# Designs tried in a protein design run: designed miniproteins, single chains, continued (2). Part 6

Each design is a single chain, and the fold is of that chain. pLDDT is the mean over its residues in the fold that is shown.

## One batch from the design tools (miniprotein)

Design m4185
Fold by ESMFold2-Fast:
Structure m4185 (fold): chain A 101 residues (1-101)
Amino acid sequence: LLARAEAAARALVGQTFRGESLEEIARRIAEALAALAGPDVSVAAVWVRLASETEAYVGVLLEDAAGESVLVTLRLRLEGNEATVVAAAAGADSPLAVEMS
């Protein structure tokens, strides 16, 4: 799962998401991440932390059919009703996960 989560996270860097709220944007990002990781992968949890008016962090816990889980942390740049993924990393010990906490 970790390698698939890393590849999915990498694929989302530079992508822009729209939503009526940061929570909606985070949900859409989590859904896209799970879809990219594979058909056996689901979203177990999503967390959002607003760092400033222009920056937010999203944590997505992905789980596969075997019950293995991996945390993906994304840093977003916020522009009106849009958010662009500027960085993403897989692993609970990643620098981004530490920044989010």
Scores: mean pLDDT 78

Design m4186
Fold by ESMFold2-Fast:
Structure m4186 (fold): chain A 73 residues (1-73)
Amino acid sequence: EPVERAIELLKKAIEYVKEGNFDEALKYAQEAARLAPPEARPYIVKAIHAINQGKKDEAIKYLKKAIEVLESL
């Protein structure tokens, strides 16, 4: 299911952000954005923006927000 796959990818993105591996985090977040329904996409976009700026805490915040939205569907 695309929603469950998006959640999996976002959880991997959080792991990579925590490791400081922003290149891998970006790839996983971008793939999650492709699969995610419109409700979660704004949060994933904000997370991608934070990843591109190296803002670890902000990236994790928005990735978790996206997961919360997807889990509420």
Scores: mean pLDDT 88

Design m4187
Fold by ESMFold2-Fast:
Order: structure tokens, then sequence, then C-alpha cells
Structure m4187 (fold): chain A 85 residues (1-85)
């Protein structure tokens, strides 16, 4: 299998964090409109995609920890929104 370069791992980590942050922002917009199920779907898709990118971030341990933190924030928010559905 292809081993990611340190540069590719850093780019993957940054992309994963950006994706999670965008998913949280979009979910909050949807939740504010009462579209709670769609907000949960957006967060779930963001988390899944970020986890895939995290596999490429393996050669950036610091970036990977930031990705893990971002995913945890998204998961916590998804659980809160699911409780409201």
Amino acid sequence: SSIPSPEESREAAERAIELVERAIAEAERLAAQGRLREAVEVLNRGIVAARVLATVAANDPEGLKRVEEAIRRAEARMEELEAQV
C-alpha cells in the first residue's frame, strides 16, 4: 500500500479538521431552522469522511490528535441533536 508522505499527512489532517468544522457550522444552521434530522446526517457524513482522512494523517501525530479532537466535538454535538429528534 501507498504510505503517505509527511506533507500528505499534514494536508489530510488540515482537510479533515476543516471538513468537521464545516459540518458543525452547517449542522448548527440546519438545527436553527428546526431541521434536526438533516443536521445529524450532515454531522455523521462529516465524521465518517474525517475518519477516512485520518487514515492518511498517520505520519502527522500532532495533526491526527487535532483531527481526533475535532471528531469528538462533532460526535458530542451529534448526540445532543439526536436527543432532540
Scores: mean pLDDT 87

Design m4188
Fold by ESMFold2-Fast:
Order: structure tokens, then sequence, then C-alpha cells
Structure m4188 (fold): chain A 94 residues (1-94)
């Protein structure tokens, strides 16, 4: 099932992102949603720290990964079945 394979790929990418993130992920629940806090590079010459704190839902992070995967799949002219599997997962994480 291509949908399951894409979902597994998203989960694997999140694991790599958490492992390679400078401070890992902080998880918490609020209003029935799972939130994550992580850090990304922000180049500000006036600040001593190059890291920006980002907080979003786990669902929002999964959607962002899927949107990037969809753009890449279309750019590489991947099979229509792959594109549809990504679109189906985007609807699941709406």
Amino acid sequence: NLVEQVEEAVDALIEVFEETNPKGFKYYKKGGETYITYYEAEYDKDKPSPLKEVTKTLKELKREILENMLEEAKKRNLDEEVIKAIEELLEKYK
C-alpha cells in the first residue's frame, strides 16, 4: 500500500529531524492536539544565538513534510499513484 509506505517515510523523516535537531523535540498535549517545540537556524548578526524556537502541532509538521514531498514528486515526474498517495495523507492530516 503506497499510502502506508508514504506514512512510514514521513515518520522516518520526523525521527531523523528529531535526532539531528540541536535540542531534540519537546512534546506536550493541549486541547487534544500534540504539540512539538524544536529549533531551527536563524541568521541574525545582532544575536549571539543562531537558533530560533519553533512550536507547532505534530499534525502541522506532518502536513509540511507531505507538502514538500508532493512538490518534489511533481518536480521529478513521479508516478500518479505516488502523487495520489501523498494527497490522500494530506487529507488525513488536515
Scores: mean pLDDT 79

Design m4189
Fold by ESMFold2-Fast:
Structure m4189 (fold): chain A 119 residues (1-119)
Amino acid sequence: SLEERIDRLEARVREFAANLDTLSPQEAIERFRELVAEAKEVLDEAIKNKASPETLQRLFRVLSNLLQLLDEFAAKHTLTPEQAAEFRRLRDEVVELLRKAYELLKKQGIKPKFTLLPL
């Protein structure tokens, strides 16, 4: 179900956050790529199924956490030009997904809670 996918995505992002400081830039890029791709698919499914505001708010929090983790990792590590370009691409993708989730919540009369809590 969509809820089970969100539960798994939240758990995977939490696990990733806990292990992020042990990863090389290349390993982090691969994990970010996987998590961003899953978040995109879950958001697309939520839109198609007209998911509840609560479900959309959970996805908005997951995306906000991914953005925070991307920015924190990039700030703490020396990246090659290729790695820096990939981090920028992933960041742009997360920002676009956040914008889509925000607009959906806004259309439902809900202002998303901008609570940035590290997972």
Scores: mean pLDDT 84

Design m4190
Fold by ESMFold2-Fast:
Structure m4190 (fold): chain A 63 residues (1-63)
Amino acid sequence: MSAEELARARAEELRAKGAASGDAQIRRVYETLAEEYLLHPEDEALREEAEARAEALIAEVRA
């Protein structure tokens, strides 16, 4: 499986997780993270930064 194929599969999982949350803000965070995976399939550092930011935003929404 190529990096692009793995990124696409991960993006679909993230979008599904966002949709399952029932929260529009959390859904948007996951959709943004999915887009980062699709734009930077081979850039692990950028994906880690995007995931950390998404986690912080989700925690803030849930607070």
Scores: mean pLDDT 76

Design m4191
Fold by ESMFold2-Fast:
Structure m4191 (fold): chain A 65 residues (1-65)
Amino acid sequence: SLLEKTEKEVKKKLEETAKKAAEIVKKEGEKGAEKANELIAKTYDEAEKALEEARKKAEEALLKA
């Protein structure tokens, strides 16, 4: 389903972002922590929007079925 596909993509993106954030902190230290936090926050916002859109499309498909 579209929702399952979106959940899988979101999970993968969050895992990739977590790895990038960890590397930024490791390389840039304290200054990197702020940049890492911004990256994480942005990715969570994008994930929430993607899941909400997928949910709406799934509901529309259910209503037409």
Scores: mean pLDDT 79

Design m4192
Fold by ESMFold2-Fast:
Structure m4192 (fold): chain A 59 residues (1-59)
Amino acid sequence: MEKAREAVRLAKEGRYKEAQRLLVELYLEGDLDAIREAAELARKEGLLGLAGYAEALLS
């Protein structure tokens, strides 16, 4: 939950590599709900690249 918001915040600041790394960490930890939250938040913020990356991790 907090990590999902942090990934979106990092992407908004242009720290895309760190945002993607955090989503991969969530995937390895098995926190799929946090990845779904990150995808939804990224879409609301217009961060379509991050949203697509998170959705790919869930597929």
Scores: mean pLDDT 83

Design m4193
Fold by ESMFold2-Fast:
Structure m4193 (fold): chain A 56 residues (1-56)
Amino acid sequence: VSREELEELAKRLGVSVSSVRGAIEALRQSDLLGELVRHDLKLTEEEYEELLRLAE
């Protein structure tokens, strides 16, 4: 994942780059943590799917 991709996603989600980075790391560690991240960031289905692609 490039810095540019993280910055653009953070801008679209209205959160910090650090939040996006933490979310990706959580998704890589556990599906349960991924669900918690979705709740915390109030992600839409599309936004969550995009985050999952970055976490692969």
Scores: mean pLDDT 73

Design m4194
Fold by ESMFold2-Fast:
Structure m4194 (fold): chain A 96 residues (1-96)
Amino acid sequence: KKKEIQELLEKLIETLEKMIEAIKKKDLEKARELAKEAIKLLHKIGDLTGKPIEAVGKSMLVLAALVDAEFGEYERAIATLEALIEEVKEKLEKVK
């Protein structure tokens, strides 16, 4: 369980970092694919940690960042994802 949660959090960080890079390149198709993957990872983490409401909230932040990118608000989209990565890194340290 602990090791599985660690692996999912690490995968989520990698996915969010790739989403930021896709947004920087204005590759919105890739950003959409990565957003879907990040949301799937968030739901798996929520199920394993017993925090499904937190998973929904973070998924909404990923969707908000994607919407901002679709409307050309790239800096705001990137800032939202960077803040989310920092929160996920804090959770990863607590699970060790």
Scores: mean pLDDT 85

Design m4195
Fold by ESMFold2-Fast:
Structure m4195 (fold): chain A 116 residues (1-116)
Amino acid sequence: SPLEEQILAVLDELTKRVLAGQPVQSILDFLDKKRAELLAKVTDPAEQARVESVSDLLAGFIRHVGRLRKLPVEEAVAGLRRLADSITSLLEQMGLPKLAEAFREAADRLIEALRA
């Protein structure tokens, strides 16, 4: 889907910002801007609902990453794995399998960075 490909580009940039250690609010502000840009291009109500749902899931993940980074590394890793598995399943249920795979890969990169 052209929409899924556009969301993949947003996920890649979000991942880079999280890995760079940018403030949580700055990353959320970037996501909000991209959400608005995507919604302006989408006329199908079902695709609008997907943009909203995916944006909410990604915002929740970003907030939880910020919180989990304050925990001991093994607790942070365990929390991120559980959250990533949950979000991946929800993305698959929404019919976004390429985004689900890319999200799993992004989460693995974030976990590896925490262990380094």
Scores: mean pLDDT 86

Design m4196
Fold by ESMFold2-Fast:
Structure m4196 (fold): chain A 88 residues (1-88)
Amino acid sequence: MKEKILEAAKLLREAGDALSRGDVDTAIENLEKAKKILEEDPEAPESDIRLVNTLLKAAREARGASPLDRETLGALVHMAAAILEKSV
């Protein structure tokens, strides 16, 4: 369990960095990978899964967003990674 949550957190950090660079497609890919890891772990908190789902939806909506909105979302994704790391 803990190792999978840390792997998901790493993917969230990579997604946050991608958003800060304006690479929304890479961010979505990494968020989808993080979601899959958490959904395949029966011990993953439902709140963590909901958080990643919310960020994934926001990232998909960010394809046409301003650079500032993408940077803000990137910061929120990094905060989510920190939340996941503290859950283990």
Scores: mean pLDDT 81

Design m4197
Fold by ESMFold2-Fast:
Structure m4197 (fold): chain A 67 residues (1-67)
Amino acid sequence: MSEEEREEILERLERDIELLKKTLPEEVFEKILPLLEEAKEAIREGKLEEAQELLAKAQEKLKELLP
């Protein structure tokens, strides 16, 4: 993965996090935010497989928190 590709993925994730912050209930957002922040860190380190796993965990957590 190139540095440019990494930056693009990070920018997309940051936009998604901003959207989630505005659209989700605060309690739900706060519970998934640590997984999203860990995914950002994994992307910065070039650990895409780890980032994908963390994002999958965030999605599962979101399903548990929403009716």
Scores: mean pLDDT 80

Design m4199
Fold by ESMFold2-Fast:
Structure m4199 (fold): chain A 67 residues (1-67)
Amino acid sequence: EEQLAVDLQKLADAGLSELELRVYTLHRFYGLSEEEVAKRLGISVETVRRYLERADKALEENKDKKL
């Protein structure tokens, strides 16, 4: 998906780690729930939510332009 590639590049440029990018990809691109992502990566659901919030904030920051 072209949108996924663009989003991943923006997130990497924003300083997100490989694990944070993996969490974003699994949830947003593959449609996995926060619980399924946590299970697949062996991390807590709270950690998944934190990583997703950081990713969402980075993407929204670039799109929310006051003109």
Scores: mean pLDDT 74

Design m4200
Fold by ESMFold2-Fast:
Formats: sequence, C-alpha cells, structure tokens
Structure m4200 (fold): chain A 72 residues (1-72)
Amino acid sequence: MEEEEARKKIEAFLAESDDPKLQLAARMYLKVLDGTLSEEELRRLAEEMGLPEDVIERLLEDLEKLKELRKK
C-alpha cells in the first residue's frame, strides 16, 4: 500500500537525519497521514519553515493521492 510505503520511508529518513527542519517536515507529513493535520495547516507550516513553493505543491499533491487511497 502506498501509504504504508510512504510512512516507512519517512520513518527511515527520521532515523538517519540530524536536520531538525527535515525532522519537523517529516513529523508534519506523518501527522497528515494520521489525519491530525489539515492541508491548510501543512501549507502554513511549510511556508513558515521557508520551504519552496514547488516542494509545498508536491506535498499537497501527495496528500490528495493518500486521501483517495483511504477513501477506497
């Protein structure tokens, strides 16, 4: 399942990364997967972190795909 694969990749990345900004971004993504963070909240937090618009758009696109998978 794509959601499970994404989650495993994020968890592995957190285990290997010492970058606090990257760790925070990964935690936000995990919260979205758990349904505790909205798309608007993710966009706002990513903008506050100074992530490029292209990266923000990719995160939102991935979220829409994950929502479709959970609906089915």
Scores: mean pLDDT 64

Design m4201
Fold by ESMFold2-Fast:
Structure m4201 (fold): chain A 61 residues (1-61)
Amino acid sequence: AVAALRERLGLTPQETAILVNAVLENPNPSEEEIKELAERIGKSPKAVREAIRALREILAS
């Protein structure tokens, strides 16, 4: 599941770890937090929002 998301969004293992940790700390990050994460990993805020949504579903299972 996480590996499939990584391939779809072109995330490195390091970028994936950053997003997983962010979701574990706060499953509902603000738009400002999403933008900061996007800037940190060099992705768009939209890509980070989709990744967080998918990770939230995976981690809630």
Scores: mean pLDDT 75

Design m4202
Fold by ESMFold2-Fast:
Structure m4202 (fold): chain A 56 residues (1-56)
Amino acid sequence: MKEELLEKLIAVAEKALAARAAGEGGAGGYTFEGQPEITLDDMAALAREAAARVAA
């Protein structure tokens, strides 16, 4: 597996973690109600798309 793809996925996870921490105890949990629908297939497709742009 390409490291760039893995880093993209990790960045998304870290972003979600930070947003959750900010909402928890502050704005209210409803801020996370609209989380995106992410499937393994979708994650792979998005990661490949990002890698292709970087490689270009």
Scores: mean pLDDT 55

Design m4203
Fold by ESMFold2-Fast:
Structure m4203 (fold): chain A 75 residues (1-75)
Amino acid sequence: DAEVAALAAALRAAADAAAEALRQGDWTSFHEHMDRVRALAGRLVALGATELAQALLEEAAKKSRDAREEYLRRQ
C-alpha cells in the first residue's frame, strides 16, 4: 500500500531527526520529532498496519537510546 509505505518513510525520517536532535542536546526538537513519530504510528495503526507501526516505534526507540548514550558520553 503506497499510503502505508509513505507513512513508514515519514516516520523513519522523523525518528532520524529526533535522534539527531538528541545528539545535539536539543531536547525541545527531540520532543517535537518524537510527537511526530507517535502521530505517524497512530495513522499506521488506523490503516490496520499495527505490527509495522510497532516495529517502527521499536526502531525509533533504539535510535533514540543510541543517540542519548552518545550524548551522555560527551558529558
Scores: mean pLDDT 87

Design m4204
Fold by ESMFold2-Fast:
Structure m4204 (fold): chain A 60 residues (1-60)
Amino acid sequence: MEKLIEKVKELAEKYGLTDAERDSLIALAENLYKQGKSEEEILKDVEEHMKVLKEERKAA
């Protein structure tokens, strides 16, 4: 799980997310990991959420 959290942090920085948005997505990743999802599935889902947030930030 440590490596998963680090990857989420790196993606959050890449997508220009706020600390609150980053922390929310870390919590999402931890919950998905508890549900037995693979790291690849979790990272894909988290990155899709980050893309949506980035587009909303770009709009204003």
Scores: mean pLDDT 78

Design m4205
Fold by ESMFold2-Fast:
Structure m4205 (fold): chain A 65 residues (1-65)
Amino acid sequence: MKEEKIKKVEEEYEKKAKELNEEILEELRKAEDDPDIEKVLRLTAEALRRIGDLEEERLKKLQEI
């Protein structure tokens, strides 16, 4: 049943990735009303960090199986 555990980890990742993507898009849309390049770059850096953290969590869970 290793495949079942892997599938569950992947499904959780896909759900979290979708939620994170929606949050990122919402933050970027708010930034469009105030075209501060520094704010946009900061939001982009934070988004990349959050995506990286989520991917690292996924890999860690897969290694534990």
Scores: mean pLDDT 77

Design m4206
Fold by ESMFold2-Fast:
Structure m4206 (fold): chain A 97 residues (1-97)
Amino acid sequence: AVEEAKKAKTFDEALKLIEKHLSGRERKIAINILEKYVKNNPEGKITGEELVPLLTKYFGISEEEARRLVEEFKDEDGYLTPGQAAAVLIAAAKLAG
């Protein structure tokens, strides 16, 4: 999962990660969140701070848990690639289940 996240630099590769690890409603939620972020950040630079409130709202995890997941996957400048954002979404869905 973590190794695949580092290699998944495009939206399509990030979608494949979500499809590999999630199913049903969790997959649909994760894909919808990722699509919203790619639409708002066409350069592929997603901030962790923008992701945190969606993780708490849609997966029901705490703000502290959401921030810890973002900190694990973000770069030194606070940005996530689409693959890293997908990894955060997958981890949040698994914590919620």
Scores: mean pLDDT 76

Design m4208
Fold by ESMFold2-Fast:
Structure m4208 (fold): chain A 81 residues (1-81)
Amino acid sequence: VEELVKKVEEALREMVEALEAGDAEGLARARERLREYATELVELVGLEETEELLREVVEEAEARLAAVPEEVRRAALEALR
């Protein structure tokens, strides 16, 4: 469980780094990893426990994303379309 939480943390960190760099390909790959590890966590401990375990990791990622200029964030998201 803790190892899966670390993998989710790494995937979230990769997503934030890709967003900061405007790397659409890196963002897409990190998203796929995040989905995989999050699904495994839900299967192992359930949805409620997964949300609790990931709360701090998500808050850290959100705080870091708040520092990214809005224009850069939007450009990266539009590149995924």
Scores: mean pLDDT 70

Design m4209
Fold by ESMFold2-Fast:
Structure m4209 (fold): chain A 65 residues (1-65)
Amino acid sequence: SLEEQQKELENLEKALELAKKEKNLTIARVTLHDLQELLKRLTDPELKERAEKLLEEVQKFIESL
């Protein structure tokens, strides 16, 4: 459902914040993988845009380490 997809995206956003705070590459890599899987299932344009932006942020963070 849309609500479940939104909740999953919110959890991934929090996971990236935790990864940044702790400089934890493992959490960042898991977040990247889960986000890529979520993107394959997203149909809502607003959630897709939000997820794509988060994907760029996760990739940038991993590259910064």
Scores: mean pLDDT 88

Design m4210
Fold by ESMFold2-Fast:
Structure m4210 (fold): chain A 68 residues (1-68)
Amino acid sequence: GEKEKLKEELLRLIGEILAIIGEIYDLELELKTASGEKKEALEKKIEELKKRLEELKEKMRELSEKLE
């Protein structure tokens, strides 16, 4: 049914969110030893991933509301 498919999609979104959080963590570790151009590139990548993370969290909230 509808709720079953929404639950499956929610679980997939949770997995994607966790993967992005892990990528941000790895990049932040690299950032601690980076300087100059490398630091700027890493900061930009982290900000792009944080934006994607917020978009996925929004979608997760919408799906969670539909499961109500």
Scores: mean pLDDT 85

Design m4211
Fold by ESMFold2-Fast:
Structure m4211 (fold): chain A 52 residues (1-52)
Amino acid sequence: SIEEIKKQLTKYDEEVDKEIAETKDPIEREILEGARDVYEAMLNRSIELEKK
């Protein structure tokens, strides 16, 4: 499950990076970057909980 979470994080980072690259609006870019940071924090918490 930790490996699955890592794969999901990698997939998410790739998807968000693509959206950031395509975004022309600096406000949208900042929102996407903020969303990425929140999701990364949530995934890290999930990893730590499973790590035990």
Scores: mean pLDDT 74

Design m4212
Fold by ESMFold2-Fast:
Structure m4212 (fold): chain A 85 residues (1-85)
Amino acid sequence: DLQAQIDAAEAEMERLSKEGAELNRKRHELILQGYKEAKENPEKADEILARTQKEVDELTKKSNEVDKRYEEAWARARALRAQAA
């Protein structure tokens, strides 16, 4: 049934949205913590910020994959809704 497929795609979008929000929260926390540590340790600031940037870049790559999967699920849901009409 098309409705079951639509429901499945929408459920996938909801899960991906929550995963994306969690990744964005972690990136924000890493940035704030990195700047705090750099301020408290000026002699190591460059090292701390470089480590923070690397970790942020890794989370950004994961976030981009989640966004791509969300777009694919959204496109699938829209196509299925068009067929159901």
Scores: mean pLDDT 87

Design m4213
Fold by ESMFold2-Fast:
Structure m4213 (fold): chain A 60 residues (1-60)
Amino acid sequence: SDEEIERIKKEADERIKELKKITEDILSKIKDINKQKEVKELAEKEIKELKEETEKEIKE
């Protein structure tokens, strides 16, 4: 159980890290400041949702 929880957390952390990396790459290609803000807000929302989903999965 504890080992499974650790695995779930590790997988979620790696997914968040990958999402941040993808977001940074996308931002590097965007010249419009307003569009950059939109992408950052979307990424932050997805990260928050992933964290909430992971917490729910751990708690059942």
Scores: mean pLDDT 81

Design m4214
Fold by ESMFold2-Fast:
Structure m4214 (fold): chain A 81 residues (1-81)
Amino acid sequence: SKAIEYIEKAIEAAEKGDIESAKEYLFKAALEVEKADLEEKEEVLEYIDKAFKAASEGDIEKAIEYAKKAKELLEKSLKEK
């Protein structure tokens, strides 16, 4: 899944302190999620939005935490279908 790939890249960028790349990948992940037919789409998008806001505020730990939650929900939705 491109959405999962982008979330993983966002986490990697955030861990390296590359906030601009992390935000770019979170935005790309949100676009891919919007294209997917998922029951939990709104929840996944909420966590991506929270991760983006945390990154914008310089809260790297929260940004990574929310991105991981978005990834977990997305992986669960894809594994069940």
Scores: mean pLDDT 82

Design m4215
Fold by ESMFold2-Fast:
Structure m4215 (fold): chain A 67 residues (1-67)
Amino acid sequence: AATAEAVGEGADFGAAAAKAGAAVGDVLRSNPGAALAAILGAQKVRPQNPKTLTVKVEGDKATVTGS
């Protein structure tokens, strides 16, 4: 399993998520479990509309934090 960490920064949640997702995109494409975890984590922080997202991928897990 691949490990990756990326930070995405943008004008809004969508822009930040797009940047973070692009940075870890190869790892997420090769690991559907991590991709699902990243989507769920992003949705959990979405209501706060963070402009910076940190995505950590470890095997079939992913953690998303926003600021």
Scores: mean pLDDT 78

Design m4216
Fold by ESMFold2-Fast:
Structure m4216 (fold): chain A 58 residues (1-58)
Amino acid sequence: MEAEKLMEEAGETARKATQNGIEHLAEQGKTYDEAQQQAMLEKAEESGKKDAAEELKK
């Protein structure tokens, strides 16, 4: 499989999990600022892609 597609899927999965977590916390009355949410989502996506890339290389 294309490494690029695997990294993209890993990043998307990580971002989705983080977004679901933010929504769950909002239901408990813990709402994050939009900028903070954006940073969390971007960091999760990047970490997911990086982890997948490392697995493919070694």
Scores: mean pLDDT 77

Design m4217
Fold by ESMFold2-Fast:
Structure m4217 (fold): chain A 65 residues (1-65)
Amino acid sequence: MWREKAIEQLKIDAEKYKDIDPELAKLSEKMRQALEEGNEEEVDKLLPEYVKKLQAATKKRLDAA
């Protein structure tokens, strides 16, 4: 259950941020693939960078609106 919801959220994030931060979108896709493959170590490595970029993209979206 959790994995399926996490995968769907990462798909949404990849599409949502594709035009705002292409690197964040690619990172979301990489994490989705790692979750689908059961590669927990890869997810753990990508998570800090994902969070940092997500915070920056959210700030840009708010400042640009």
Scores: mean pLDDT 76

Design m4218
Fold by ESMFold2-Fast:
Structure m4218 (fold): chain A 75 residues (1-75)
Amino acid sequence: SMLEEIKRLIDEMTKSDLAETKRLAEQVKAMLVELGPSEQTREALNYMSLAASKMDRERARVVRAAMVETVEALR
């Protein structure tokens, strides 16, 4: 499913460098915007938040910025 693919990409962010984390975060944002304001999107954002908590400050900042942008795009 798209949700499982999104979760896989989020897992990949936890082991990626800054540039790749930024790329993956933008990809996840695009996929979540396509899913729209759904339960699956809320679940993915919660999963993404937990992943960000395992990252260094700079990567976590990038991921959290993408999450905020996703929420704004879904309004």
Scores: mean pLDDT 88

Design m4219
Fold by ESMFold2-Fast:
Structure m4219 (fold): chain A 66 residues (1-66)
Amino acid sequence: SREEQIAEAEALLKADPNAQIIVGEKGVLVLSRQGAAHVEFDSREEARALAEEFKKKYPGAILRED
């Protein structure tokens, strides 16, 4: 389930170099021109860790915190 959510988020980041990565209390939201994907976490700390990995791998993406 979470692995599938991460795969969908990465697909959006690969397709849209200007996608937004938004860290919230319940996960990471990726917003792109192609759509949106949510990776659910129970903590902001876990969400932030994944969001920073995404930003490192896709440096053109815009990282934001909610």
Scores: mean pLDDT 83

Design m4220
Fold by ESMFold2-Fast:
Structure m4220 (fold): chain A 56 residues (1-56)
Amino acid sequence: EVRSEVVLKEGAFTEEAAKALGEEVGKETGNEVTVSWGGSEIDGKTLIGLNITTRP
């Protein structure tokens, strides 16, 4: 199992972009890919964290 995390700023995140990233990783590795995300507001900015988990 491999886990990667990416943090995006407000306006840089779309659900479609997150899904596309997960699909690309799945195609490249041939593993099962799970993408999850959460958002928070810090210092007046909306930050969204992406968690990508791959399994053989």
Scores: mean pLDDT 62

Design m4221
Fold by ESMFold2-Fast:
Structure m4221 (fold): chain A 60 residues (1-60)
Amino acid sequence: GAANLYRAVRDYTARSPEELTLKAGDVLEVLEEVDDSHWLARSLVTGEVGLVPKSVVEPV
C-alpha cells in the first residue's frame, strides 16, 4: 500500500515492554502487521519500535 504513516487518535499507555506509549497526535510509521489487532510501528516522536493496537491509530 501507499500509506505507511498513522497518527494516534488518543493517549495510550503501554501495557507491556513490547508496546509503545503514545500521546494523541503522535505520528507512527507502520512497519508490519503482527495480527488482526496490532501493528509493529516506529514512533516518529521517540524513534522507538513496538506494538500498537490498530484501534488507537488512524491513517494520515
Scores: mean pLDDT 83

